Designed miniproteins, single chains, continued (3). Designs and how they scored, part 24

Each design is a single chain, and the fold is of that chain. pLDDT is the mean over its residues in the fold that is shown.

## One batch from the design tools (miniprotein)

Design m8853
Fold by ESMFold2-Fast:
Structure m8853 (fold): chain A 66 residues (1-66)
Amino acid sequence: MKEVIATDLSASGATAVALLAIGEGGEAKVSGDEKSTVVATGLDEEGAKQVAEAAEKAGGKAEVRG
């Protein structure tokens, strides 16, 4: 299974990324004050790719691990 760490997101961007991760069958944890971070876990390869791309399109950065 894969995980995605997405950083430098707005609150709206973090919410969208977290909801996408949950929709792909994963878990998501959102944290941060000025900038939000989303840690998404329990993803397959395609789910991780979609979550990472969504984070980048939202203006954040994404790292895929697993």
Scores: mean pLDDT 82

Design m8854
Fold by ESMFold2-Fast:
Structure m8854 (fold): chain A 73 residues (1-73)
Amino acid sequence: SMEEIEKETPYVLYLMGAVFAEKHGDYEGAAKWYEKAIEVAPEEDRPFLYRRLAEVYEKMGNKEKAEEYRKKA
């Protein structure tokens, strides 16, 4: 359906953006892409994304945000 295509396309693009940012040490950019991915993600994928986002915030030294996202995972 069009609704599935709309969700799938931005989700994949946001994940790719997050992975590229993370590979280049752009943890701030990676966090923004993961946050966008979570907004459109299937419910079953959200715990996995929250865990990744927590790791990104740890690398930024933001322990409070990292703990928040770990609790959501």
Scores: mean pLDDT 81

Design m8855
Fold by ESMFold2-Fast:
Structure m8855 (fold): chain A 51 residues (1-51)
Amino acid sequence: MTKLTREELRKLVEDMLENGFSEEEILERLKQFGYDVDERELRRIVRELKK
């Protein structure tokens, strides 16, 4: 799987949240595209963006 930098991951999460995707949907979508995603880091980014 392709590993994303934190900045790349954050940008993808922002784009997906703007399109109405939930945290779980974002995680599943990224894994389906073959990205190696740390679930804890993803949850932290989603929480920061929803503040």
Scores: mean pLDDT 78

Design m8856
Fold by ESMFold2-Fast:
Structure m8856 (fold): chain A 87 residues (1-87)
Amino acid sequence: NKKKAEELVKKAEKALEEGDYDKAIELAEKALSLYPNPKAYEIRAKALEKQGKVFEAAVDNGVSDGLLPREEAEKRLREKEEEARRR
């Protein structure tokens, strides 16, 4: 539920500060499975950026900023990749 997701987000923030990017991603994903929390997307995005996964991080940042729902962001990213593949 939302409260458990918020607790996992706090643990993910601490893992990110400690440089444990794998743990930060795992905890953020667990939080997202319970409740779509914008802060969890932000933490996962920062950890993914540190690992060089910049495209996945961009999607998460868009959701965190409230600019785009996750499903819409993932769909648009996939459509853009298919468009580029045709050129």
Scores: mean pLDDT 71

Design m8857
Fold by ESMFold2-Fast:
Structure m8857 (fold): chain A 73 residues (1-73)
Amino acid sequence: LPPSEAVRKAEEAVRLAKKAIENVDDPETAQKYLEEARKKLEEARSLQMDERHPAFVEAEKAIEEAEKKLKEK
């Protein structure tokens, strides 16, 4: 079964949030990836994705972790 469009966007948000963490030493690049991750998660939400879905929860946690790591500098 291919994932729904919303699930694919949530998975993309996870990937982008992880890219933000990988680029934590380059704050401008990290911030750009974090903004893209937030955008993808918002797109998943706009597609009426269940916010309790594992992919959505993983995306929210990945974004929160990236925000925390960027803020701690």
Scores: mean pLDDT 79

Design m8858
Fold by ESMFold2-Fast:
Structure m8858 (fold): chain A 70 residues (1-70)
Amino acid sequence: SIFDETIAELEKRDPSLVPLARELKEAIDNGDLEAFREALQRLVRELKKHLTPEQVSDVVYRISQYREEK
């Protein structure tokens, strides 16, 4: 899936981002809107420490695509 591909790309950048991305995926898969908002905010905060604004936007876009398919 697009999200699994995104997790694989994040692992190559910084393995510490993988648990946050997986938590976000679980929130989406469970339809837990509160957990989704919380996990997305945490992931974006950590992404900004390691990635450029363009790379952060690309990750957020792929997450949006995965959520839209659910």
Scores: mean pLDDT 80

Design m8859
Fold by ESMFold2-Fast:
Structure m8859 (fold): chain A 146 residues (1-146)
Amino acid sequence: MEELRKAMDELRKYVADTRKAVEQARQARKESEEAGIEASKKAADYLAKAAVAAGEAALLAARLGPEMAGTVREASRLLIEAGRLVLEEATPETLEDVLSSYRLAAGMFDEAARRGSPEVSKVLREAAKELRELARRAADKLRAAR
């Protein structure tokens, strides 16, 4: 329980940091392309930390039972919403890192789903599917930029 609370607190912190970094990237891009790219890198870095925290929360929650369905739904929603915002502001320089974060989180959610109750597994499989769709969109943008 304490480890799950810590993972959820880290997730909430990194999601907040990600949202702030996305807004900073939007503002920085108005001043220069280079400043926008550097701010986008910070958003991608915070998303990577959020992805790890969300995945760890999912794995811990899956061990605790079906009552954790609400917690994994919150963790999934927070990560996916932050992920969508980062993808909108992603540059060719950050798309590979963003793609890697989506794939990592989807893999951790699939692993948690294999170990969890049916209720937890259903939430995690739907979240993993949404993360794989974000990964596909990031991969498409990366191919278009090459």
Scores: mean pLDDT 89

Design m8860
Fold by ESMFold2-Fast:
Structure m8860 (fold): chain A 58 residues (1-58)
Amino acid sequence: LSPEVRQEGRRVFDELAAGLSPEEQAALRALERQYLDDPRYWDSALRLIEQAREERRR
């Protein structure tokens, strides 16, 4: 992932973390690292970012 896409992905995960418990936030941060740092999950990360962009427009 490009640095810009990775930054956008981190932003999306921060937005998803809003209102979650500390345990849920820890699980979400593990998913964040998996989605952004593991190339096997980059397609999933890009889809998540695109879904967040669509939601922001609503």
Scores: mean pLDDT 74

Design m8861
Fold by ESMFold2-Fast:
Structure m8861 (fold): chain A 107 residues (1-107)
Amino acid sequence: SLKEVLEKLIAFLEEERKKHAGTPLGKVLDRFIEVLREALEQGLTREQVLAKLKEFASKLTIDELVELSRLFGRAREEFKDDPELKAFLTEMIDLINEVLQEKLDAE
């Protein structure tokens, strides 16, 4: 279920946030976790969650988007045996890469 996917993702990001405490990536993860928690509390659909994530990603710098994409790439490999979470991570990576391309094309 989407609820279980979001709960697993939040748990993973909370651990990563602790590893990156005091860094720019840690600050991005703090805000990202807040967006995911709000989406979970509001009972948003998959499409609504991805729309909120696109809005969040659009506010990030190119460097922050690259770091976040790499983090989700590692998460997708770690959770390779969880097909629902892997699929959602793939959609998030695709979304981040779309936003990254839009920012590069705007230069």
Scores: mean pLDDT 85

Design m8862
Fold by ESMFold2-Fast:
Structure m8862 (fold): chain A 66 residues (1-66)
Amino acid sequence: MVYEVELTGPVEREIGVVLRLIGDPNVEVERIGENTYRVTHTGSEEEAQATVEELRALPYVKVTEL
């Protein structure tokens, strides 16, 4: 699964989201803009979808599935 994450909030919240993503062994993260990251999830579809829903629940985080 591939998706893009856009972070529109304060730096403190951005740091938390980035650390969550880079700490996941089934996730590859590429910075494609100042506040935008492309995420390639190499785990199961269920795990990928759970991560997307977790991120969408956070304030100032926008997730776009590709």
Scores: mean pLDDT 78

Design m8863
Fold by ESMFold2-Fast:
Structure m8863 (fold): chain A 111 residues (1-111)
Amino acid sequence: SYLELGKKYYELGKKYYKEKKYEEAIEYYKKAIIYYQKAIEEGNEEAYKYLGEAHYNLGLVLKEQGKLEEAAKYFELAAEYYKKYAEISGDKEAAEKAEEAKALAEKVKKE
């Protein structure tokens, strides 16, 4: 399934992030996003949660590279996807992650 392919690429992104291989981490997080978007197109709304996670972690990698403007945009996108999942599912953890991502975007913009 597209959701399972997205999760596979997301785990590779996390692996490279831990190894401080930021270019590879970005590549695999972006691949995860593509497959999660395809899962949404198939009606799998659970993928909104995973879009939030992938955008959040991509923001963290960009922040580590000093790309603060790009990092803030990805944290804002993560907040929107988490909020969408919270609205659909009633998941309080997703609502909390949306607020966390929004706060992190605001913090990064302040430098």
Scores: mean pLDDT 90

Design m8864
Fold by ESMFold2-Fast:
Structure m8864 (fold): chain A 91 residues (1-91)
Amino acid sequence: SLKEGAGSGEELVEQVIELAREAAESTDDVKAVALLVAAELLLAEGVNAGVLDKEHLERLAEELERLAEEATNPLVKEGLERLKEIVEKLL
């Protein structure tokens, strides 16, 4: 792998949360789905690289739950719940 530096897991967590937040705030279904797919792919890369510890996964689960509760678009809500389930299975 390319260098696993200090903060790589934290940066990835923040990027996943930001993509999920942007999806939850989007009024465009195509943009929302694209952002959720990007978040899922980034999460998968982080898992494969081994940069996510238990604290990172717990933070992701909490933030994804909050965003899913705030989401009004059913497609976005379903995508956020799916991301949360993926994270919870890793705990």
Scores: mean pLDDT 81

Design m8865
Fold by ESMFold2-Fast:
Formats: structure tokens, C-alpha cells, sequence
Structure m8865 (fold): chain A 89 residues (1-89)
């Protein structure tokens, strides 16, 4: 493993930990009955981090990780679309 490859893997691990933290925060806030606007902000942040992690997984060639991240991204985008539809006026 080269130092460059190691740095990309460490960055990916950092993004994965952030994804876990954001998923936890979203679940916790949903249970507390947080505003739709607050949930939307967290879903937008999660989507951004997932896109960054996907790019790194692709660069590393981790196809299994890429598939898992693509699944999570689709789920987050679907949740965001539902939140936007509920935030009408």
C-alpha cells in the first residue's frame, strides 16, 4: 500500500464515521419530533458527505463499498424529496 492510497483510505474512513454520525443525528431528531427544515438540513449534509465518500471509494476501486454508498445515497435522496414535498408553505 502506497502512502497516497493509505491517505485516501483514511479519508474514506473519516467520511464513513461522519455518515454514521449524521444518520444517528437524523434518527434521534426524528424521534424528538424536530422541524422538517432541521431534518432537511441534515439530509442535505448527509448527501454531500455520501457523494464525497462515493468518489473516494471509486478512486480506491472498492466496488462493494461503492455499492453500499450508492444505496445509502438513493435512500437519503428519497428522504430529502419526501421532506421537501412536506415543506409546502
Amino acid sequence: MSEEERQKILRLIGLLLRIIGLEYDIELLEKKGASLEELKKLEEELIRVLKEALKLAEEIGDEKMKEKLEEKLKEAEERLKKLEKEIKE
Scores: mean pLDDT 85

Design m8866
Fold by ESMFold2-Fast:
Structure m8866 (fold): chain A 58 residues (1-58)
Amino acid sequence: LDKAVEAARPFLSEEQYEELRREAEEIERKAPDMSPEELQKALDEFENRVVRAILEGA
């Protein structure tokens, strides 16, 4: 997660970068407390956001 956010950093606004970084940290921190379904949904949504931001920056 953190590595994906770092890779996307040049294509993200400062605000988007901070938001995605916090999301990544929160998902990783809360992962042990999440159901497998909740974790998968959170990861999928997060990845979709990162990919969209990269594509917009390209």
Scores: mean pLDDT 75

Design m8867
Fold by ESMFold2-Fast:
Structure m8867 (fold): chain A 95 residues (1-95)
Amino acid sequence: DEEARELLARGELLLALGRLEEAIELYRRAAELSTDPFLKGVALDNLGQAYEAMGRLEEAAKAYAEAARYYEAAGDAESAAKAQAKADELAAKAA
C-alpha cells in the first residue's frame, strides 16, 4: 500500500493547489491500488471532498457512501458514520 499512500499525499498537495481534476485522478488510483480497507476508505473520502469542492455533488455523495462501506469493513465505525452522513447530505442537495 506504499504506492496508494504516495498517491494520497500527492492528491492532497494538488487539492491545496486547486488542481481538483488531477487530485481526483490520483485519489481514484489510490483507491484502486490499495488492498487495505482503511486506505480505500481514506482515498474515497478524499475523492468525495474533491468532487464536493468542484460542486459535483452526486459524484461526491457516491464516493462518500463507498468510503463509509470501506471504513466499516476496516472497523472504523466513527469514520464510516461521518462519511455516510456526508453522502446522505449531498445526495439530498443533488436531488
Scores: mean pLDDT 86

Design m8868
Fold by ESMFold2-Fast:
Structure m8868 (fold): chain A 85 residues (1-85)
Amino acid sequence: MLEQAIKEARQMIEQLEEDIERLREAAETADEEFKKELEKLIERAEEAKKRLEEAIAAKDVEAIFEAVQEASLVIAGASVALKAS
């Protein structure tokens, strides 16, 4: 169980890194108001990535599940925002 949780968490970290890159690119050409939303999503994605890394380091399955849940919401938000670009 722990090995699978860590594998899923690492995949989420990779997805968040890609989403952060895409959000930063979108923010460079965005209107002022939309840029603020994108910057907020970047901040949340970086926080979600940090939580995943900390949960993996702690080897805490419950913490990993909570971090994965949070990261999933951030990834969904990034997907919606990028489609609105």
Scores: mean pLDDT 83

Design m8869
Fold by ESMFold2-Fast:
Structure m8869 (fold): chain A 74 residues (1-74)
Amino acid sequence: SAVEEARRAAEEAARAYAEYLRTGDEALLERARAAGERVVALIREAIAAGRLEEAEEMVRAAAEAARRMAAELA
């Protein structure tokens, strides 16, 4: 589903960004950016289609991924 795609992309973005902060590897920053843009595109599409519950689930998935990233950096 689109929600599952957004969740996977959010987890990918968070993981790549956390690793970028440790290593300074710009390839990881590009990977994080591309995955993050995918999440935003999926959320925008859900909102435009009036699927607000799906959009909310995607936002929650992104927030959870960010929270796990913050825990890895601590």
Scores: mean pLDDT 86

Design m8870
Fold by ESMFold2-Fast:
Order: sequence, then structure tokens, then C-alpha cells
Structure m8870 (fold): chain A 65 residues (1-65)
Amino acid sequence: SLADRFAAFKEETLAYLKTKSEEHRELTREIAEKLREIGEATDKFIEAIKKGMSVEEAKKKFSVK
């Protein structure tokens, strides 16, 4: 399903960013804040899609930075 694809994309993206932030610990705080924001926005986006909202409508409400 579309929601499952977004969930998989979120997991892959967050894992990648976490790995990169561990290599550059000096910037970890800013990266961690961004990861949290992306995670929260993505969770709301996935939930909206699961509830039957279109991708276009979900993008209007839950834009990811």
C-alpha cells in the first residue's frame, strides 16, 4: 500500500541520516532536531494517507522540510 511505502521510506531515510550524524558528532544536535521534525511530520503524513487522504491533500497539511 501507499502508506507502507512511505513507512519504509521513512525508516530507510532516518537510518541513513542517523548513521551520517554519528560520523559527524559535532553537528549531532542540529541533525537530531531535524530527524525528530521529519519523523513527526512523516508520521502525520502516513496516518493521513492511511485514513484515506490523497497525497496532494496530505502534502498541504503535513509538509516535510
Scores: mean pLDDT 76

Design m8871
Fold by ESMFold2-Fast:
Structure m8871 (fold): chain A 88 residues (1-88)
Amino acid sequence: DELEKKAIELGEKAEEALKEGKLEEAIKLAHKARLYYAKYQIENGLLTQPYEVAAEVLRKLAEEARKAGDEETAKELEELAEELLKKK
């Protein structure tokens, strides 16, 4: 699955950035990895949490991404949370 591969690749890049002392870059890459992993879980029916709980987690991750300066990832996480609530 391309979403799973992308999530893994972004996670590996985040770890590499952290090892190089690039903390801000590592945080942004980690949030992007979480976004793609969430998309992968939803598309493949692997989401085991109630939709309301999953949406709350995504919104908290969006807040963290926004604080890290990644508005694009924050917006996508918020949109994904809203999509889950509509499927309820």
Scores: mean pLDDT 79

Design m8872
Fold by ESMFold2-Fast:
Structure m8872 (fold): chain A 77 residues (1-77)
Amino acid sequence: AAEEALKKGREALRQGNYDEAIKWFEKALEIDPENVEAWKGLAAAYLHKGDFEKAREAAIRYLVALGVPREEAEAMV
């Protein structure tokens, strides 16, 4: 379930295992593509890895999942 993948992603993030966190958050998004927590976690994991382009993309998707229009979300990141 998406909730299980989110929990494993958060645990990996807490442990500094960013590659593992990315895998679990991506798994959650396979189940629920608009999952707010998964996009937020993915953005955090990429930011910690220094992959700013992927972090920005995930942050935009996070804001869109929260109901922010894409154009406004792109201006915020």
Scores: mean pLDDT 85

Design m8873
Fold by ESMFold2-Fast:
Structure m8873 (fold): chain A 82 residues (1-82)
Amino acid sequence: MLREEFLAWLATRPPEQALADAIAALKSPNPEVRVAGIEALTELAKRHPELKEQISKALKEAMNDPDPEVREAAKKALKEIE
């Protein structure tokens, strides 16, 4: 799955770079890529609690996304990390 491949790729990167790449994914014109970015941010928050404040801010911005599936993914992610 594209999601599994993206998460596995992030797991091999430094946490700060993985955070930057996941936030960049939230700016993609493709809603599926934005959902993958939200899932990556959720995983990073669980593995690296020190990034949780920055991740929470990015997820709150994603709750204003024009795509309803992206908004629901962000809402679920915030419940998991907050």
Scores: mean pLDDT 78

Design m8874
Fold by ESMFold2-Fast:
Structure m8874 (fold): chain A 70 residues (1-70)
Amino acid sequence: MNPLVLEAEIHLALGLMAYSIGDYELAIKQFKKAIEYAKKALEEDPENEEAKRILEEAEEKLKEAEEALK
């Protein structure tokens, strides 16, 4: 596995766990890290489907978590 994709997946998973327990501030921090690592993975391999999936999911979940704090 690409190490950047693995980091993105770990941070996405941590963000989803934080979101599920209502810790939206932690969820936001983790989703932002997932986005950062997924973007770095796509800079190395623009066709990496797993990195694209993680990026899309993390961006959507970030928006949901930010909306939950309003």
Scores: mean pLDDT 87

Design m8875
Fold by ESMFold2-Fast:
Structure m8875 (fold): chain A 75 residues (1-75)
Amino acid sequence: ARPTFLEEHLDPEEAALLLEELDVGVRIVDLAVRLTVARKEGAPEEEIRKLEEELEELERRLAELQARLDALRAR
């Protein structure tokens, strides 16, 4: 087992969800930056559309993770 700072201070299920939320959040920021750059550089519409679709999918996943965390925290 590899204990993290979060696992030491939180229950393991909550810590795992928080780590996944952090990973998804970092990916959202990276994609948002790439999308902004692509729009400013006049990238092909197809490329912009793919970035937008990937961002929307990650935002949906983040919302699901937040809902699960809220359910755990309501205890």
Scores: mean pLDDT 78

Design m8876
Fold by ESMFold2-Fast:
Structure m8876 (fold): chain A 76 residues (1-76)
Amino acid sequence: ATALLLRQLEVIAEFAEKYGSPEVAEEVRKHLEAARADPSQALGHLLKAAKIVHDSLTDEQVDELNRALEAEVAAA
């Protein structure tokens, strides 16, 4: 479970870097770094990062992200 949560956070961080502002990318990266430092908090960081990108990205970019996340879940 934790490995999948961290992988989903990595995908969210990739999309924040690709489509988000530098500030959005930095905030999401901090959540990924915090989740790596304390994996017991990974779900909380995933939910916060997901909200940040959902609020910052276009609907089309969010749809692309959701398809990428579904692929990670299917591969787990």
Scores: mean pLDDT 84

Design m8877
Fold by ESMFold2-Fast:
Structure m8877 (fold): chain A 57 residues (1-57)
Amino acid sequence: MEIEPSEQLLIHSALSPEEAEIWDLRLRGYSQREIAERLGISVGTVSARLRRAERKL
């Protein structure tokens, strides 16, 4: 069996740390509101960061 690299490592290199963390939480099924509460930021900030991440990926 071969060891395959994780695409998550590539995502973290393409996104800022904040954008990568928000993207990871979204992929885990958290809503924008839950991500905002978890990270201590506004829902509007989460929405803006997700939109930037989508444009980079």
Scores: mean pLDDT 71

Design m8878
Fold by ESMFold2-Fast:
Structure m8878 (fold): chain A 69 residues (1-69)
Amino acid sequence: SIVEEANKLLSKLSKETQEKILEAIQNSKSVEELRKKLEEILNSEAKNLSEEEKKKLIELLVKLYEDSS
């Protein structure tokens, strides 16, 4: 599932980074705003993820955001 796949990637991140991602999801007013915030967080803090994994995580989180809005 999308949730399971997102959680697998999120579990590779620090708790601080996970909290920032959750705040971005809760505080973003649009998909575009969410994408920008996620890119900023992951590019600055998720050095242990590949560029491919970062892009995949953003797409999974955006999909979950759209399905919840």
Scores: mean pLDDT 83

Design m8879
Fold by ESMFold2-Fast:
Structure m8879 (fold): chain A 55 residues (1-55)
Amino acid sequence: KSVEERIKAVEEGTKDNLELSKEIIKENNGSEETIKKAEEDAEKTLKEKIEEAKK
C-alpha cells in the first residue's frame, strides 16, 4: 500500500477507536478529564503512526 493509503487508514482507525473509547468511558461514568486524556493519547498515537508510515 502507498504511504498515503497507510496514513488515511491510521487516521480513520484512530478516529473510530477514539469514538468507541469515549462511548465506553461515558457509559462507565468516566470524568471529562478521562475523556480528554483519551483524546490526547489518540493524538499522540496518530502522530507517531503517521511518522512511521512516512518512512
Scores: mean pLDDT 78

Design m8880
Fold by ESMFold2-Fast:
Structure m8880 (fold): chain A 84 residues (1-84)
Amino acid sequence: SLRELELRGGIFGVIVAIEVLGLSEEEILELARREGGDVEKVREAIELAKKVSEELKEEILKALEGDEEAQKKAAKLVREFLAK
């Protein structure tokens, strides 16, 4: 559903914001407020992102750099994460 896609996209966005941009949870929530986003949905995404394994985070970051092997591993780990 669109709601599930939005939540999953929010989790991915939170991981990128923390690991790539170096943003804090408070900065992410402030950005959500300024952009007129759903702050409660973003807060939920932050809490769910904390449950994402370090292996999945590392593979997502490598996939963003165009590593095809990391992209395949990230896809597998994302599917495993979403099955929970």
Scores: mean pLDDT 71

Design m8881
Fold by ESMFold2-Fast:
Parts: sequence; structure tokens; C-alpha cells
Structure m8881 (fold): chain A 111 residues (1-111)
Amino acid sequence: GLEEAEKRLAENPDDVDALRTLADYAISKGDKERAEEILKRIEELVKKNPDNADAWITLARVYLALGEYEKAVEYAKKALEIDPSNPEAQRILAEAYEKLGKKEEAEKVRK
């Protein structure tokens, strides 16, 4: 839950799952400022650990939820450069392409 995510983040600032949980909660409440604060923290994490596919996936997912579809595409592609077969990254990329009206690109990701 939210309290567990906050506790985990206090113990490990780089806990991607905790950051994801807090970002999802902020988005569900319409708190864009809090979501952007969490995004900046994850962006700092990927700068330190650019091979962390889960962090790139989390960035892509949060940007997708905020309606920032082009950034969601960019970061989902980064995750797929690290882990080409990652099903979550593939789903995020396909959904972001659909939201941008790029149906052909979305279909290619699903194949």
C-alpha cells in the first residue's frame, strides 16, 4: 500500500516499485505536481543506472498516464534497448503509439 511504499522509499531511495506506487497514487488523485516530482526522482535514478530497464519502464508508464505520449514512446524504447523482450515495455510502447494515432507502429510492436 501507500504507507509501505513510503517506508520502502525512506529505506531505499532507488526503490523503483515504491516510486511507481507513489506515482500511480499521485496520478489517481490528479496531483500532477507530485507525479512530476516523482518523475524527476526516477529520471535521476536512470542517469545513475542507465541499464536499469525497470526504471525506464516506470518512466514510460507514468508519462503515458500523464498523457505525455511522445515521452512514453521514448522511454519505452530505452527499456526495450536494454530488454528487447520485456512484455510491459512492449505494451506501454504499443499503447502510447495508439494514443498518438500511430496504428501501424502499434501493430508492429504487437507482432
Scores: mean pLDDT 82

Design m8882
Fold by ESMFold2-Fast:
Structure m8882 (fold): chain A 71 residues (1-71)
Amino acid sequence: SDGATYLQRGVAAAQAGDGEEAARYFRKAAELFEQAGDTVLAEKARRAAEAAEKGDFKEALDAVNSIDRAR
């Protein structure tokens, strides 16, 4: 399994309004990115998880979109 797959599952859960499931998937994505040595992607996935836990789906999705825009 890879972090990108779990990010996609987290996005789908967030779009469905399931913050608990979205946070779980985003945390798993962060763990996989960290194990791969990608600390920037891991941190952004962690931020998405925290936002999803708070029910802030706009912030969670923006954090995931920032992964695509990362330098």
Scores: mean pLDDT 80

Design m8883
Fold by ESMFold2-Fast:
Structure m8883 (fold): chain A 55 residues (1-55)
Amino acid sequence: SSQVDALVAQAREASRAGDVDEAIRLAQQALALDPSNAEARALLDASTAARDRTA
């Protein structure tokens, strides 16, 4: 859906900006709407890994 695509795009921009918490939040919202979205899953996995590396 267009809403899922918008959330994925926003999560990607947050990730590029280094805003890991915002990227996680947006990717989780996309997955709540479409659990099968591979790009949202990949963004969530990458963003949580980045957070865990800095913890």
Scores: mean pLDDT 83

Design m8884
Fold by ESMFold2-Fast:
Structure m8884 (fold): chain A 74 residues (1-74)
Amino acid sequence: MSEKEVERAIKNTEEAYKEILENEDLTPQQKKILEDVKEAFKLIFEAISRLDELHKQGKSGEEILAEMRARAEA
């Protein structure tokens, strides 16, 4: 997944969540859960994009995971 594809996926997710929030009488707890899920999807899409870039560079799966962990902890 390219950076442009990740950006589009994030935008589509945000638009879908906006529609749900606009049309539903949600409790504060439900809104918090939806926000947490939205942030999780954003992180997943960014991680997938980084994984794809490292894969294109010919790095092994273990090297990719090690680099992603180091980057997240830095």
Scores: mean pLDDT 70

Design m8885
Fold by ESMFold2-Fast:
Structure m8885 (fold): chain A 103 residues (1-103)
Amino acid sequence: GSLAETLERLVALVSRRLSPEAAAQLRALLDELLAAMATPGSEGAMIAALRRLLALLVENLDRFSPEAAALIREAARAVEAGDYGLAFAHLERLTALLEAEAA
């Protein structure tokens, strides 16, 4: 699937672990991220939405397995280093892990 489809699955899986308020915030941040990714010249908005989405995941690390928490921390570090491709790769790995944990 596309990166957008992977991020939609990620948010659906993570939302099951969060409060309704945190899940709503996560969904809003995903919508901002996907809109920015679809819009030429909106790299700043994409980076801002990605950082805010990862900050919300980091705030909720206690809701995840140690393995999932490690992937979230690696994605956050990649964003801080300016490696957005690596950050998305870690989020794709996180999605696969959460799907396996839900089975």
Scores: mean pLDDT 88

Design m8886
Fold by ESMFold2-Fast:
Structure m8886 (fold): chain A 64 residues (1-64)
Amino acid sequence: SREEKRRELRLRYLEEIAKKKAEAEAIGGTLEVKVVDRDHLIITLTTDKFTKVEEFDIEAELAK
């Protein structure tokens, strides 16, 4: 069902965020997570050389 897919995507996004946080720490950067809503997150990786922004949007993913 769509609810089951939503729960699966949420779990995968949480795992991905945890992995990215560990990777950011390994390179001396910081990872900021902005909660837009329950299923929409903006992740910002900042280092001394660059800033990278990624968006995790479960509703957009489910619409594919």
Scores: mean pLDDT 79

Design m8887
Fold by ESMFold2-Fast:
Structure m8887 (fold): chain A 97 residues (1-97)
Amino acid sequence: SAAAEREAQLLIGEGRRAFEEGKYEEAIEHYEKAISLLPEDSSAAGEALYNRGLALDKLGKREEAIKDYRKSIEIFKKAGDTLGAKRAQEALEEVEK
């Protein structure tokens, strides 16, 4: 629904703020709630998964970050979001170093 999508976008914004403050666990909680409100194949879900992957990587949870980046890439490709897919692919390549 439009209301659930708006709530999810607000949560993504809150998660991003927490991330910038170094509050990675708090950022993950916001992104997890956003993901639960969105269709699994939506561009917004891809964005939330990408952002959760970044926070997981900061916490050293590399395997979980890789899973989120891979799913984010798949979603962005299906949605035709070439910039989102490229950004997630670059993050995946960095975490696999």
Scores: mean pLDDT 90

Design m8888
Fold by ESMFold2-Fast:
Structure m8888 (fold): chain A 56 residues (1-56)
Amino acid sequence: SSGALGRALLMRDGGLSEAEIDAILALPDEQAARALAERLGVSVENGRRALALIRG
């Protein structure tokens, strides 16, 4: 699983805390992807890619 690497990248590049990432990951995939997109300032499609990196 590359989930640990994806999480580390979100903390470093997105400025998200571990608790914030865990809260987002508790959401259904659609909501999690949108929340990631909003927090990172990227498209929803890129939010889905970020979500896949954490879950993968």
Scores: mean pLDDT 78

